# Designed miniproteins, single chains: the designs that were tried, part 92

Each design is a single chain, and the fold is of that chain. pLDDT is the mean over its residues in the fold that is shown.

## One batch from the design tools (miniprotein)

Design m3197
Fold by ESMFold2-Fast:
Structure m3197 (fold): chain A 76 residues (1-76)
Amino acid sequence: SDVEIVGRATEVAGPVLARTYAELKALGAPEDEINRAVNRIAKRAIELAQTMSDEEVRAEVERLADEYIARAKAKA
């Protein structure tokens, strides 16, 4: 069910979302930029959880988080 997919995605992506928030906050990114990044990563995790394993979802959302963090560092 969609609820089960969302639950699994939340479990896998939770630590990645927390790290992304903390890193972007530490870099002084605007709150709206942080919220957009976190929301996009969360949405992507739900999309991927429909077809990918937990390990694959984690790898992809970690990659996406690293891209957001790298972009924020370049602007700092």
Scores: mean pLDDT 86

Design m3198
Fold by ESMFold2-Fast:
Structure m3198 (fold): chain A 95 residues (1-95)
Amino acid sequence: SPLEELQELEREASKILEDYRNGKITPEEAKKIAENLLKRLKSLVEELKDRFTPEQLAFIENSLKQAEKDIKEGNVERALRTILGLARAMILLLE
């Protein structure tokens, strides 16, 4: 289900953020993983869009754009924090 996929993405994002902060993965590896997580999150937002209010969708879309910009500019930790926070917020809204 999209909710189970979102919960898996939240767990993966949390672990990658921790691994990056602890120096277990390189910035280049973290960037590649963040790009893949962002693509998966965008797909889940499209699948779940009818479950959110217009205001919630605007916040989600703006957060996704911010994360994409942060990845491109090398602010990988900030992008991972945004991806994790957004996944957690979406899970809460769907409960």
Scores: mean pLDDT 89

Design m3199
Fold by ESMFold2-Fast:
Structure m3199 (fold): chain A 56 residues (1-56)
Amino acid sequence: SEAEAKAALIELGVAGLAALPSATPADVAAARAAMEAAPDVDTAAAILHAALTAVA
């Protein structure tokens, strides 16, 4: 389902973001909260992409 796909994206995305040496716990928490609030998986994916770009 969409909700399951979004939940999987959030967990994998947050794990990937947390593995980056420049990502702070605050960056990870903000990205998680924003993705959880996203209405769909496409919006959550865009948020993840922006977070990865900001800390890379």
Scores: mean pLDDT 82

Design m3200
Fold by ESMFold2-Fast:
Structure m3200 (fold): chain A 83 residues (1-83)
Amino acid sequence: MAEEEYRRILETEDLSPVEKAILEKLVEMGVPVETLREIYEALKKGDLSKLTPEQRKLLIDAIKEINKEEGDKYIAEVQKKLA
């Protein structure tokens, strides 16, 4: 049932291939569906202020694992949006 929720989130047209890869990595890391949904909504809106420090850490770790070069650039963009 959680697998069906994950599939629905990953099939969303609102996300870039990079953002979908980040969500797939979070699924692989065992992140709960509720947390994944919150991160998905934050990415979709470009507003990460809603995320807890723990959720931001998960997102940063996933980005670093998937795309080190673009992840560093994306983390900088994320930090700008949080400031």
Scores: mean pLDDT 67

Design m3201
Fold by ESMFold2-Fast:
Structure m3201 (fold): chain A 64 residues (1-64)
Amino acid sequence: MKKITVEYEVELPESEEGLEEVRRLAQGAIDYAKKKGYNVEAEVEIEVTPGGVVRGRLKLTLEK
């Protein structure tokens, strides 16, 4: 298969550290895919939800 689309959602407690961790997890996934030789299209959304939860959504399209 020459093209793969993957979508992830993560939730962490709301804090400056939680927001930073969501960003780091998203960047790590992108970097890993690039290291494996994929061309990467990435869509990243970070949302603070009611109740003190930071939600990160990451959609990657990977192609060799």
Scores: mean pLDDT 71

Design m3202
Fold by ESMFold2-Fast:
Structure m3202 (fold): chain A 70 residues (1-70)
Amino acid sequence: LDEDLVKEVENGKSLIDNLGGDRREVAKGIVENFVRVKKKELTDEEIKYIGETLGVSVEEIRKWVEEAKK
């Protein structure tokens, strides 16, 4: 797994668990940052890691990855 991705997902989980952040908004923001801003192709393993760690379905993560690819 990408070390920067792991750190951002861990920070997102902390935001959800400690500050009551919306799981879908946090996960979508991470996907947009890596795919659109950093122009990184997320692997199936990374998509699964994001979804499982943040409590969002893998299917929703995959949809946001496709939406972020312009």
Scores: mean pLDDT 81

Design m3203
Fold by ESMFold2-Fast:
Structure m3203 (fold): chain A 90 residues (1-90)
Amino acid sequence: SSVEEIVNLTELMKENVLKNEKLSEEDKEKIIEALDRIEEAAKKGDKEAVIKAANEGIDIVTAAETDDIETEATLSMVKIGLSVIILTAK
């Protein structure tokens, strides 16, 4: 089901964001909050809210630019995952 796929992707992204040691606590909190909003919307079957929250998450990730290559890879992975969520929710 699309709900299970979205929830699994958000949990994977949360794990990778939380274990990154170079990302600021503020950026972690903003990204996790966006992922939580996506998961809540997906569980409610609100496709429009999922797409909106995922796009907001992409903006947050883009604003969280870093000079650390491993952190940049983590942020890129999250951005890709959010794009997959948007496609899955359509």
Scores: mean pLDDT 85

Design m3204
Fold by ESMFold2-Fast:
Structure m3204 (fold): chain A 98 residues (1-98)
Amino acid sequence: KPSKMELYKRALAWLKEALARVDERIAAGDWAGLEALLREVLAFAKEMYEETGDPQFRALAGVLRESLALLEEGRHEQAARLARDGLRAHIAYLEEKV
């Protein structure tokens, strides 16, 4: 299995790409595409938590579930802010780990 450091480096690269795609969906007003993408990021966060045991991936999963609930309520701007802020915070956390 990859080392914890290798997992963090791969997670960092993946999440930076995911954030760029989130920003594109938000700029386009593509809320359905944002929902689909956030479900992918949620699945990734859950997988990374299972592989690393790092509770910060569980925290990210919590933020993403909250953002998805806001999208379901039609609170698109709040969902977008929560998702972006959560992803940026987690990326900053991973940058400190690598």
Scores: mean pLDDT 90

Design m3205
Fold by ESMFold2-Fast:
Structure m3205 (fold): chain A 61 residues (1-61)
Amino acid sequence: MSPAERAIAELDALVAAGVPLDELVLWGHERIAALDDPAQAGEVAAYLDRVVEELLARERA
């Protein structure tokens, strides 16, 4: 499993556990900053952005 795949799986687990959006965003940014590969960092950042949009849409609904 790549570092990006692992980070995405960990993000999915945090979402499933009901971690607050603010804590999830902070965790995501820290995880992205820890990745040495810019391509992998970009994959995790894109996934985090989609997760944030989805959670905000659900809170607004």
Scores: mean pLDDT 81

Design m3206
Fold by ESMFold2-Fast:
Structure m3206 (fold): chain A 64 residues (1-64)
Amino acid sequence: AAERALAGARAAVAIAAQLPTPELKRIWLDYARRELTRWLEENLDPETAARVLAEIDALFAEAL
């Protein structure tokens, strides 16, 4: 479960790396974060969801 969300986050970072501007990278990662947050809330308990979201946020911060 958590591995699937983290795989999705890594795929989003790979796509962001190919985008031509910092603005498009931010827009894409914001969209990806919203979709991943929704998936976590629907599939994991709040404590686990918060922990995984923190890892996703760290990955996205490094991509920007």
Scores: mean pLDDT 83

Design m3207
Fold by ESMFold2-Fast:
Structure m3207 (fold): chain A 87 residues (1-87)
Amino acid sequence: SRAEALRALVRELVERALAEERKGTPLGRTKAGILIGIASQLQHWIREDRVPSAEEVEAAMARIKEQFPEAAALIEEVEARLRAIIA
């Protein structure tokens, strides 16, 4: 189900965040923060039984990329996966 796919993505993002933190680099810390932020937002939507629109996802991810251009590739990967789940 979509809810199961979203929960699986949340678990993966948290695990990836821990791996990024373990690198001990500034970029790793930035990526970990982004991953946890996205995971928290997904958990909120799951709790509210809400699915964002593709437009809302694109706009939110564009704002994060503007703030953290060094993590653009990571943000684009997560956006593509989230869009596939909500399609």
Scores: mean pLDDT 86

Design m3208
Fold by ESMFold2-Fast:
Structure m3208 (fold): chain A 59 residues (1-59)
Amino acid sequence: TALQIQQETRQNMRDTTLSLLEQGLLTVDQARSMADSLRSLDLYPAADGVLEAADEYEA
């Protein structure tokens, strides 16, 4: 279903972004800026995944 694809996109973006943050290849500020850009393009599941990764990394 479309909902399952959206959830998979969110999870994949979260996992990838978290990995990049943990490796120091991406900063939290850069991740949040990426999420803002994705939201402006109506790519909400991807933006949510990126933001979740940034929040988890800072926790």
Scores: mean pLDDT 85

Design m3209
Fold by ESMFold2-Fast:
Structure m3209 (fold): chain A 113 residues (1-113)
Amino acid sequence: EDEFFAEMERALRENTPEAPEALSKLVKFLVRRQWDVREAARAAGNDALIARFDETKGRFTIEATVNGQKVTVEIEIRDDEVKAKVTSNNPQAIENIKKAIEEVNAELRRRRA
């Protein structure tokens, strides 16, 4: 997992040909990881870790460069869904990330059912 994260982050920072795909994969990976960690904390009854997730509301930001343009993804993991705000001058990057979040939300809903 840590090696995957480092590899994807490197691709994004260096703006390699894989950067657009790497951003989508990284967003999905980080969202799944944060969700799984929170559910594990709840199952274990770890009140301190649960309180930490409640304090931050599962918020984190990903900043990347795709085709020379900055893309900022602000993610919030809620109890029943993941929300994302995407800021970029590239409409295609915005659409790709919104689609990635929709796919993750569909997956997480099925996992809870």
Scores: mean pLDDT 69

Design m3210
Fold by ESMFold2-Fast:
Structure m3210 (fold): chain A 89 residues (1-89)
Amino acid sequence: SMEELQEELTELGKKLYELDPELFEEWMARVNEILEQLASGKLSLEEALERLDELEREFLSRMEDPEAKELLARASELLKELVRLYVES
């Protein structure tokens, strides 16, 4: 369900924040910018998902902690799933 995805994403976000708060805050700021552009109609669903994929690739390429990388990759996957469900609802 959407609620279960939101709960899992929140828990992953907390773990990532504990490992690297500065990186988490930067990632969230850029995620929120993409989501605002999707919500305002400036980006289509396909364009928003493409930008989220680009953002994931950018952050993973500059990260060194394997645990933080795994958390960000999983959070990015759940975020994209949540965005798809939200738009299709």
Scores: mean pLDDT 85

Design m3211
Fold by ESMFold2-Fast:
Parts: sequence; C-alpha cells; structure tokens
Structure m3211 (fold): chain A 88 residues (1-88)
Amino acid sequence: DEVKELAAQLFYEKLDKDNNGTISREEFVAAVNEVIAELRAKGYNPTEEFRDYLLSKFDIDGDGGISDKELVEVVQLVNKEGVSFFTK
C-alpha cells in the first residue's frame, strides 16, 4: 500500500537527523506535521485521528523522548494501519 510505505519513509527521513538513537518530542511532533503536509501535497488525505494515534504511541514511557526502537514501532504501525487513518 503506497500511502503506508510513503508515510513510513517520510518519518525516517524527518526523524533520523542526529543518528544518536534518540528523538525529542518536539522533533517527533514536527515530523508528524511535516509527514501529514507532504502526504497532502502528494494528493493523500490523512485524518486528524492519524495524528492523534501517532502521538499516543510516541509517549509510551512519558519521558518526553522517543528512542530509535520506539520510532521503528511507530513506523511499523503506520505501515500496518496507515490506510485506516487516510481517506477511503
């Protein structure tokens, strides 16, 4: 499914900036917004539920940061569930 793969790729592109294995909450929120904007620019229509879902998965520990392992989990969830959050 093209949109799931595209969303996953965009997350990796936006979030691997430091290659230090940790991504701040601010960086993650910015990346979510940028991914949504890029998907819209490419003709897709992501829902607000998609954003809320991703933000809920980010804050597993409540520590204000996302590890590289948590990022992989988020990307995998987008790849599996992405179409459920986009226009039918």
Scores: mean pLDDT 62

Design m3212
Fold by ESMFold2-Fast:
Structure m3212 (fold): chain A 55 residues (1-55)
Amino acid sequence: EALREAFSVFDKDKNGVLSGTELASFVRVALSPEEAAKVDLSQPVDFETFLRLTA
């Protein structure tokens, strides 16, 4: 799945979670400004949460 592969690229630590700089970079590159506004960058985001934000 393209979204799963994109998530994996930004998850450099391979822990299944994006946080801090990883999450900020991913949101800026992969999401529209409207979708990005719904993401709380102060909290880690797992793949399931990411799917909810983009669906």
Scores: mean pLDDT 71

Design m3213
Fold by ESMFold2-Fast:
Structure m3213 (fold): chain A 92 residues (1-92)
Amino acid sequence: PEPTPEQKAALEELAKKGDKLIELIKKYAPDKVKEVHELAGEFQRRVAAGDFEGAVETALELSRLAESTGNKKLIEAAREVEEAARKLREAL
């Protein structure tokens, strides 16, 4: 079934915040790029399968990875991903 307009909006916001976080990780934690690439691929696979709950879990793993660096800019962007993930979960 097609996602509702609310689910689609929440998913688009989460994807946008995730992309921003990935760009910042490439800049501030390039040693994490391989793990980030694997998590991004997992997120895309889960979205394509309609597994939005699993997509939320993968986004939260990406957030935790960014927070583990201790970099303030990555922690801030990770919190934006966490907020977007919460909104998607509430729309499910």
Scores: mean pLDDT 85

Design m3214
Fold by ESMFold2-Fast:
Structure m3214 (fold): chain A 87 residues (1-87)
Amino acid sequence: GAELRARVRGLLEVRADLLVEVNGADRERLQEAIDKILAGMTPAQMEAFLADTDAQLAALKAAIAAGSLDPEAKAAAERLLARYAAL
């Protein structure tokens, strides 16, 4: 339970930090949303979230390799991948 929550929290907080940096989003509101999501998740839902996140990251890596992204989308994808790799 606790290790799964910590992993999901870390991934959600990376997304929140990028939304603040790129879109000027409200970090406090994002933290409230993260806490609500985590409070409502079962261990099975946390495992599914981690698997879905891995699949999304693989798809982003494939899109970068294929050259299918415009320069702004590529830069955004590379920022996301770098932040997740640092976890």
Scores: mean pLDDT 82

Design m3215
Fold by ESMFold2-Fast:
Structure m3215 (fold): chain A 84 residues (1-84)
Amino acid sequence: MSVSVVFDSGGSGPTGFDITDKDSLIKAIKEASKVQRRPEAANSIIELIKQLTDEQFEKLFEWLRKNPVVSFGQLEEELKKLLE
C-alpha cells in the first residue's frame, strides 16, 4: 500500500512523492531537501527514520496517510513522539 505525501516548505515548491516503505520515505526526504535547500533538517529527519522499528514505521505511515501535506518540522515532531 502506498501513501502520497507532499512536503511543504512554506515556499513556492511543494514536492509530492509516493511512499511505500522506509527507503522510499528516505529517498523522498532527500529529494525534497534539494528543492527546499534544508540539508540539516533532512539529515536529522533521516536519522530519526532509521531509528524506527517496523511497528513505529507503520504508525508513521498511517499518520502520513491522514496528513498528506506535511512540513519537515511537523514530520520531525511526529518522529520524536514515536521514538519516546
Scores: mean pLDDT 76

Design m3216
Fold by ESMFold2-Fast:
Structure m3216 (fold): chain A 59 residues (1-59)
Amino acid sequence: SSQIQRLQEEIAAVEARKKALEAELAQTDDPTKYAALGVEIAALSFELDRLKEELKKLA
């Protein structure tokens, strides 16, 4: 696959994972799990921003 295609696939995978964690966060009553999910969602958000910037430079 081209570098652009690989990057698009990676973005889609990260977005899907982030969406799943956000859905879990919305249903969580456990403060420890809530905090852990929040940290992972924040990390995925930063990763998405970086990947989208890379894609923008290649497209």
Scores: mean pLDDT 86

Design m3217
Fold by ESMFold2-Fast:
Structure m3217 (fold): chain A 85 residues (1-85)
Amino acid sequence: LLERALALVDEAARAAAELTPEAEARVDALMAEAAALVAQLSPEDQRRVQLHAVQRGLELAKTLELPGLDTEAGIARAEAVIAAA
């Protein structure tokens, strides 16, 4: 379960990087599947998946070169990307 949940987050991050409407639908589906698996994990493993999603969200944000990542607005935007991941 943990390995599958981590793999789904990785797939969602790759799809998100495509920046197409089709990829957005795939990201939503992959994240929904990951969330269902995460609900079955221990609290420690849930935290591990959350940290992995945060890392992937930050990596995606860096790839997209979100302006102002060093400002309050940039931090808020990075948090939104992480929350969406």
Scores: mean pLDDT 67

Design m3218
Fold by ESMFold2-Fast:
Structure m3218 (fold): chain A 104 residues (1-104)
Amino acid sequence: MALSEEERRAVEEELRRAEEALLAAGVPEEAVREFARALREYLEAEAEGRLSEETVRRLARARAELAIKLGTYSGNLSVEEVAELLVEQYRAARAGVDREEFLA
């Protein structure tokens, strides 16, 4: 689907803020680009109403890798385990919305 100009502008502003914050924190440009790619896919899919488990998993994985590189990740879970937990949270939220609609 095509994004509206306002939706595209919102996505680009969100990406710019995230990239600027990460670069200011000393994150290498390559890591910032990798995260920004996953974030763009997520924001575009969300704006289009096409958010998928794979898109959520990809963003979750990118966030976990970024946290490790920043030295802020102190969990014992692997990147893949963190990604699966966030996908499960997405499924639970989706099921909750569906449940509310079917109970009405």
Scores: mean pLDDT 68

Design m3219
Fold by ESMFold2-Fast:
Structure m3219 (fold): chain A 67 residues (1-67)
Amino acid sequence: SKEELLEFAEKAIEEAKKITDPQEGIRFIRDAFNELSLKAAELNVEPEVMQEIARRFTELIEELKKK
């Protein structure tokens, strides 16, 4: 469901923030996004949901790159 994907995304962001190595954090977030994208495709989730998740993940990746 939409709520499950958003919850998964939120948990992935929080876990990535706990990773000490920024490069490992970026890898974790990219892997999580790939998994979410596959699940969203199978569940036929609205594109707007994945766009919001992509925005949040991109924002975190940019922040981690600055470390």
Scores: mean pLDDT 80

Design m3220
Fold by ESMFold2-Fast:
Structure m3220 (fold): chain A 100 residues (1-100)
Amino acid sequence: SAIQSKVDALQALLDQLGAVLARTADAETLARMAALLAEARQLLDQLKAETNIVKQLELAQEVHGKLVEIRTLAPAEAQPLVDAAIQTVQQLGDILQEQQ
């Protein structure tokens, strides 16, 4: 599905982001962002299991919030991946909203 495709793309972007952060962020910033990434991953897993469109939208909005927080902490090298992840979750939100 279009929803599944966007969730899979977003999970791949979060994996890439985690790898970049491990190489570029200091230990304190990495620990804070690792917690936010883990929360975003958990929310995406919940979204994959969810069948209610309204709840899927709420989960997508929560993922967006975590990514915005990561963006404020992320080093310059990670910013393009964070921006790509934010764009992908916004596209996911648009798909979910159209299905309401």
Scores: mean pLDDT 86

Design m3221
Fold by ESMFold2-Fast:
Structure m3221 (fold): chain A 77 residues (1-77)
Amino acid sequence: SDARHRAQLMLQQARETMDRQVAAIREMAAVDPARAQAMIQSLRQWSQQQVQQLSTIDPDIAQQYQQYVDDVLKSLE
């Protein structure tokens, strides 16, 4: 369906954004740990907003993204 196709594109874009932000956070952690922690908090908030938006379109895709987010954020702790 058009809605599922849209949700899949949003999932792909959200994952790509997460990957870029994670790389930036890892680089920042070596230079400014306090700034890196602020970036992690912002990423958590942004990711939860993306999950909520995806859940209104396709709950299954939202759950896939939530699992990805949980794994990524655990890797930063």
Scores: mean pLDDT 87

Design m3222
Fold by ESMFold2-Fast:
Structure m3222 (fold): chain A 84 residues (1-84)
Amino acid sequence: IEEREEAYKLSIEALKSDREKILEILEKLLEMVSRKTGVPAGEEQKKMQEEIAEEIEKNKSKITDELIKEYEEERKRFIEELKS
């Protein structure tokens, strides 16, 4: 039983690392898109950058919470199956 719990802990840490990698790629892609839109430098660019940063932060929290919740549900199901 303890061995399985340690395996889950390692899996969670691996998923956490993968999630952070995906978020990094998303941030990089958003930056590339911002550069390519050719929005004039100045106030409009600043506003857009702030909006994008806010959306990234919001998405980060949402994705993290949802992924953790889903993983916790899967773990619960697995434990239930083991009991059955």
Scores: mean pLDDT 60

Design m3223
Fold by ESMFold2-Fast:
Structure m3223 (fold): chain A 69 residues (1-69)
Amino acid sequence: LQAELDRVAELTREVLAPHVSKEEADRIAEEMRQALADAHARGQVISEVRVVTDADGKPVVEVVLAPAP
C-alpha cells in the first residue's frame, strides 16, 4: 500500500517537474498521496494510473479507483 502511494506521488513529481517549481510539485504529489490514502481507507484500490494532458496543456496524473476485491 504505502509503496504504491509513494510510487504515484513520485510519478506526479516527475511529470510536473518541468512545468512547476519543485515545491509546487512536491505539494501536489503529497496531496495526491493523501487523497489516495483516504480512498484506501474507504475500501477503494488503485485500478489504473495514467498521465493525461489537461485543457491548459499541463500533464496530470489520473488515478482510476475501484472497490477492493
Scores: mean pLDDT 75

Design m3224
Fold by ESMFold2-Fast:
Structure m3224 (fold): chain A 69 residues (1-69)
Amino acid sequence: GEKGMLTVAGSNPADGQTRDATLNGQRGTATMLSGNGAPGARLQFTANGQTYSARVYQTTADRTLAYTL
């Protein structure tokens, strides 16, 4: 599958929270599934009718970074 770095708006999104996100320039939304935005937390990214599983890699003050599985 296509792998990429997912950038999610804001730090530490809580479980169940949906935020704006970008995967390789493609705009969409990311929903926190478990782990409350901590490294290793599970995310789901959706754009243009496609859904990608992702894991939080790193958090910063302004954004959450994840990689697609």
Scores: mean pLDDT 80

Design m3225
Fold by ESMFold2-Fast:
Structure m3225 (fold): chain A 63 residues (1-63)
Amino acid sequence: GLTASELRYLESLAKVQLTSDDVEYLRTYPGGAMAIIQLLGEGKAAELEKLDLRDDLKQKLLA
């Protein structure tokens, strides 16, 4: 599951605050948060489009 530290790190990388609904969604998606962290950390933000994520969350992470 997504830990509080992983969530904070993801929010820091994306420079966004996730809603409770976003956090719940990521917790029901095994590996989703880690995939986002890896892509953002590697400067591959455009590849978030290839992940099976909700479009609103993708837009938020890419902004």
Scores: mean pLDDT 79

Design m3226
Fold by ESMFold2-Fast:
Structure m3226 (fold): chain A 113 residues (1-113)
Amino acid sequence: IEEIKKYREELLKKLQEIADKAKNPDLRTVLKRFIEELDKLMDEIIKNPDITPEEFKERVQKILTRFLIEVHFIESFLSPEEAAEARRLYQEAVDAVLEFSNKVIEILKKKHE
C-alpha cells in the first residue's frame, strides 16, 4: 500500500504535466476526467487491499478504453495540428498508466502469494 501511494503520486504528477501541455480546452477536459477516474481507482485500491491483480487490470483497461473513445471523438473537431497534439498526449498518458499499472500489479501479486 505504501508503494502504491508513492506510484499514485508519481503517476498523477506525470498525467498533470501531460494535461498542462494540452492547448485545446476540450482535450484538457478529457485529460482531467481521465486523471480523476484513475485517482478514484487508486483510492479504491488503498481502501480495499483485497483487490485482485485481475480486477485491477480490468478496471484500468475500462478507464483506458473510455479515454481512447473520448480522445477519438474530440479529434473529429480538432485542427490537424491539435489532432496531432491530442494523439501525442494520449500516447504519453497511456504509456504512463501502463507503466504504473504493471508496478501495482506486481505489488498486488505479492499480497496474493
Scores: mean pLDDT 81

Design m3227
Fold by ESMFold2-Fast:
Structure m3227 (fold): chain A 85 residues (1-85)
Amino acid sequence: MDELIKKLEELIKKAREVAEQLAAETDPSRIDRLYEESLKLIKEAEKVLEQAKKAGAPDDLIHQYAIDIVAVRLLTVAAVEERRL
């Protein structure tokens, strides 16, 4: 389980970093690539969160990471929608 939590934290951190880069990016081609990368990292984080929950991680911990994943997803979507007209 500890390895799942560590992987989850790494995925959330990477997704946030990509989302921040996406928010600063002005090249349309790079925006599309960063958006795809961010969504891929978010989906992997959601998968690892489900695995951690099934492995018996505490509800409080699962709830906290679920909030973090939602926050990164909203940041990612907002950055793209604001820029696509």
Scores: mean pLDDT 82

Design m3228
Fold by ESMFold2-Fast:
Structure m3228 (fold): chain A 74 residues (1-74)
Amino acid sequence: SEALELVKGEAFEKTLEEDYEVALKETGNEEEALKKTKEAVEEFAEYLRSQGHDELADALLEQAKKWFEKKKKE
């Protein structure tokens, strides 16, 4: 699946980084920026599940979780 490859690839990580950077500029706060990014990912995953794309939603959440853990260490 092209969507699964995108989620597991660098393109998704870059998308998360860009969304976080935008949120950080808008909020001026790292915790609020991370929260907004997390909420957006969780909403999109729920949308994917509602459309029957459970495998894609699971992959999205797993990759996002790894990115959030990396950001917390920084």
Scores: mean pLDDT 77

Design m3229
Fold by ESMFold2-Fast:
Structure m3229 (fold): chain A 85 residues (1-85)
Amino acid sequence: LSEEQLREAVIAAARAASKALKKHGLDDLSAQAEKIADQLAAGEISWEEAAAQLEKIVQQASKKLSPEQVKDIVGAIEDAARAAI
């Protein structure tokens, strides 16, 4: 994968995470995921930093949601990342 493909995959993943988090009522974490996507799209952070921050958001969400809801969020992230490359 090229650097550009990895960047696009992480942007797509962060956007999907934001949408899924909002669907499950986690508006603050949704806004944080959206901000990560915006910062990566603007070139303010690396894709590695964005991915690490997204993992932290998913970890925080997992403390508040059922295993099935976490699986829905992770699935949305993975599907969006795969579709972007």
Scores: mean pLDDT 87

Design m3230
Fold by ESMFold2-Fast:
Formats: C-alpha cells, sequence, structure tokens
Structure m3230 (fold): chain A 62 residues (1-62)
C-alpha cells in the first residue's frame, strides 16, 4: 500500500471529490478517468477495476 503524509491524508479527508479505496487515495479525476477508459473499451488493470467497484459500493452506502 502507498505511504501518505499526514497532509495528504487530511487533504483527502476534507475533499468531497476524494475516495479511500483499500487504503489508497483515489480522486474524482482518477475515478472519472477509469470510467472513461472503460466506456472507450480500453482494458483496465485488475487493480483499477477493483478500485472502481469499491468506490461505487462506497457511494451506494453513503
Amino acid sequence: APVYSEEQLQGALNNPDTFFVDGEIVDKFGYNRMLELKKNGRPLSPRGLEMLKRAEELEKKS
């Protein structure tokens, strides 16, 4: 897992466009970019696909 600074963690927690997926920070830009790649038939890595699914599940519970 990536190691984040205290400032990076606080910034992510205070940013409504940021998601925590399996201990990783994923911003709205990264999430939307993964959706765009999927729509254009570009293959996502297994990790990218898993992060996308977990972010979607978190939104459903919020």
Scores: mean pLDDT 63

Design m3231
Fold by ESMFold2-Fast:
Formats: C-alpha cells, structure tokens, sequence
Structure m3231 (fold): chain A 91 residues (1-91)
C-alpha cells in the first residue's frame, strides 16, 4: 500500500512539473504517459515515460522524464520523489 501511494505521488509531481516548465503539448504527452503507466505494470510503465521524453520539445522535461523512468525501473521511488520536489522548487 505505501509503495503504491509513493508511485501516485511521483506521477502527481511529474505532472505538476510538466505544467510549470512544459508547453500544453508537453503536458498532454505527460498526461498520456501517466494514463498508460497506470494501466500497465511498473516495468511496462517506464516505456510510456521514455516515449513522452522522446516526443517532448522541452529538453529539461525530457531529461527529467528519462531520469524518473530510470529511478522507477530501479525501484528507487523515494529518490524519484526527491528529484521531482527539487525540480519543482527550481522551476
């Protein structure tokens, strides 16, 4: 239960970050990636985040999406939360 709550926090923070730094198109890409992530397993979920990063025109958002995907792939959910909180404070 706590792990699932932390995953939800990562997805919420990622969407908030996209809204602060990205275009409307970037926000739509991240929303779609989150929806696809929620429908799949944790392992499959990082694939939509990587695809969103490839399609985004914002290099900072693309790099953040790739870093979050790698941390989630490794099960480092707390590190993903910390990274996104730091990014939101800098934005």
Amino acid sequence: MEFAEKIEEVLELLLEYARKVGSEEDVKLVEKAIEEFKRGSLEDGVKPLIEAAKKSKNPELSETLLKVAELLRQGKVDEAIELLKEKLEEA
Scores: mean pLDDT 79

Design m3232
Fold by ESMFold2-Fast:
Structure m3232 (fold): chain A 60 residues (1-60)
Amino acid sequence: LSKEARQEEMRYAWLAGASEDEAEALRYLGLGKGVAAADIFGEEAGRRMLEEYLEEAERV
């Protein structure tokens, strides 16, 4: 994709979906939405939110 926003969205959606169990839930949240978190909160904010979510899940 030429649109960097789309690539960033796919990046953290892919990162968030790394886990099989989480992939189904986070994929629906981050991937295939069209609106997505990146479009609403911005690329950096959306990605950071997903990274924090995964970090929290990893800690617990």
Scores: mean pLDDT 49

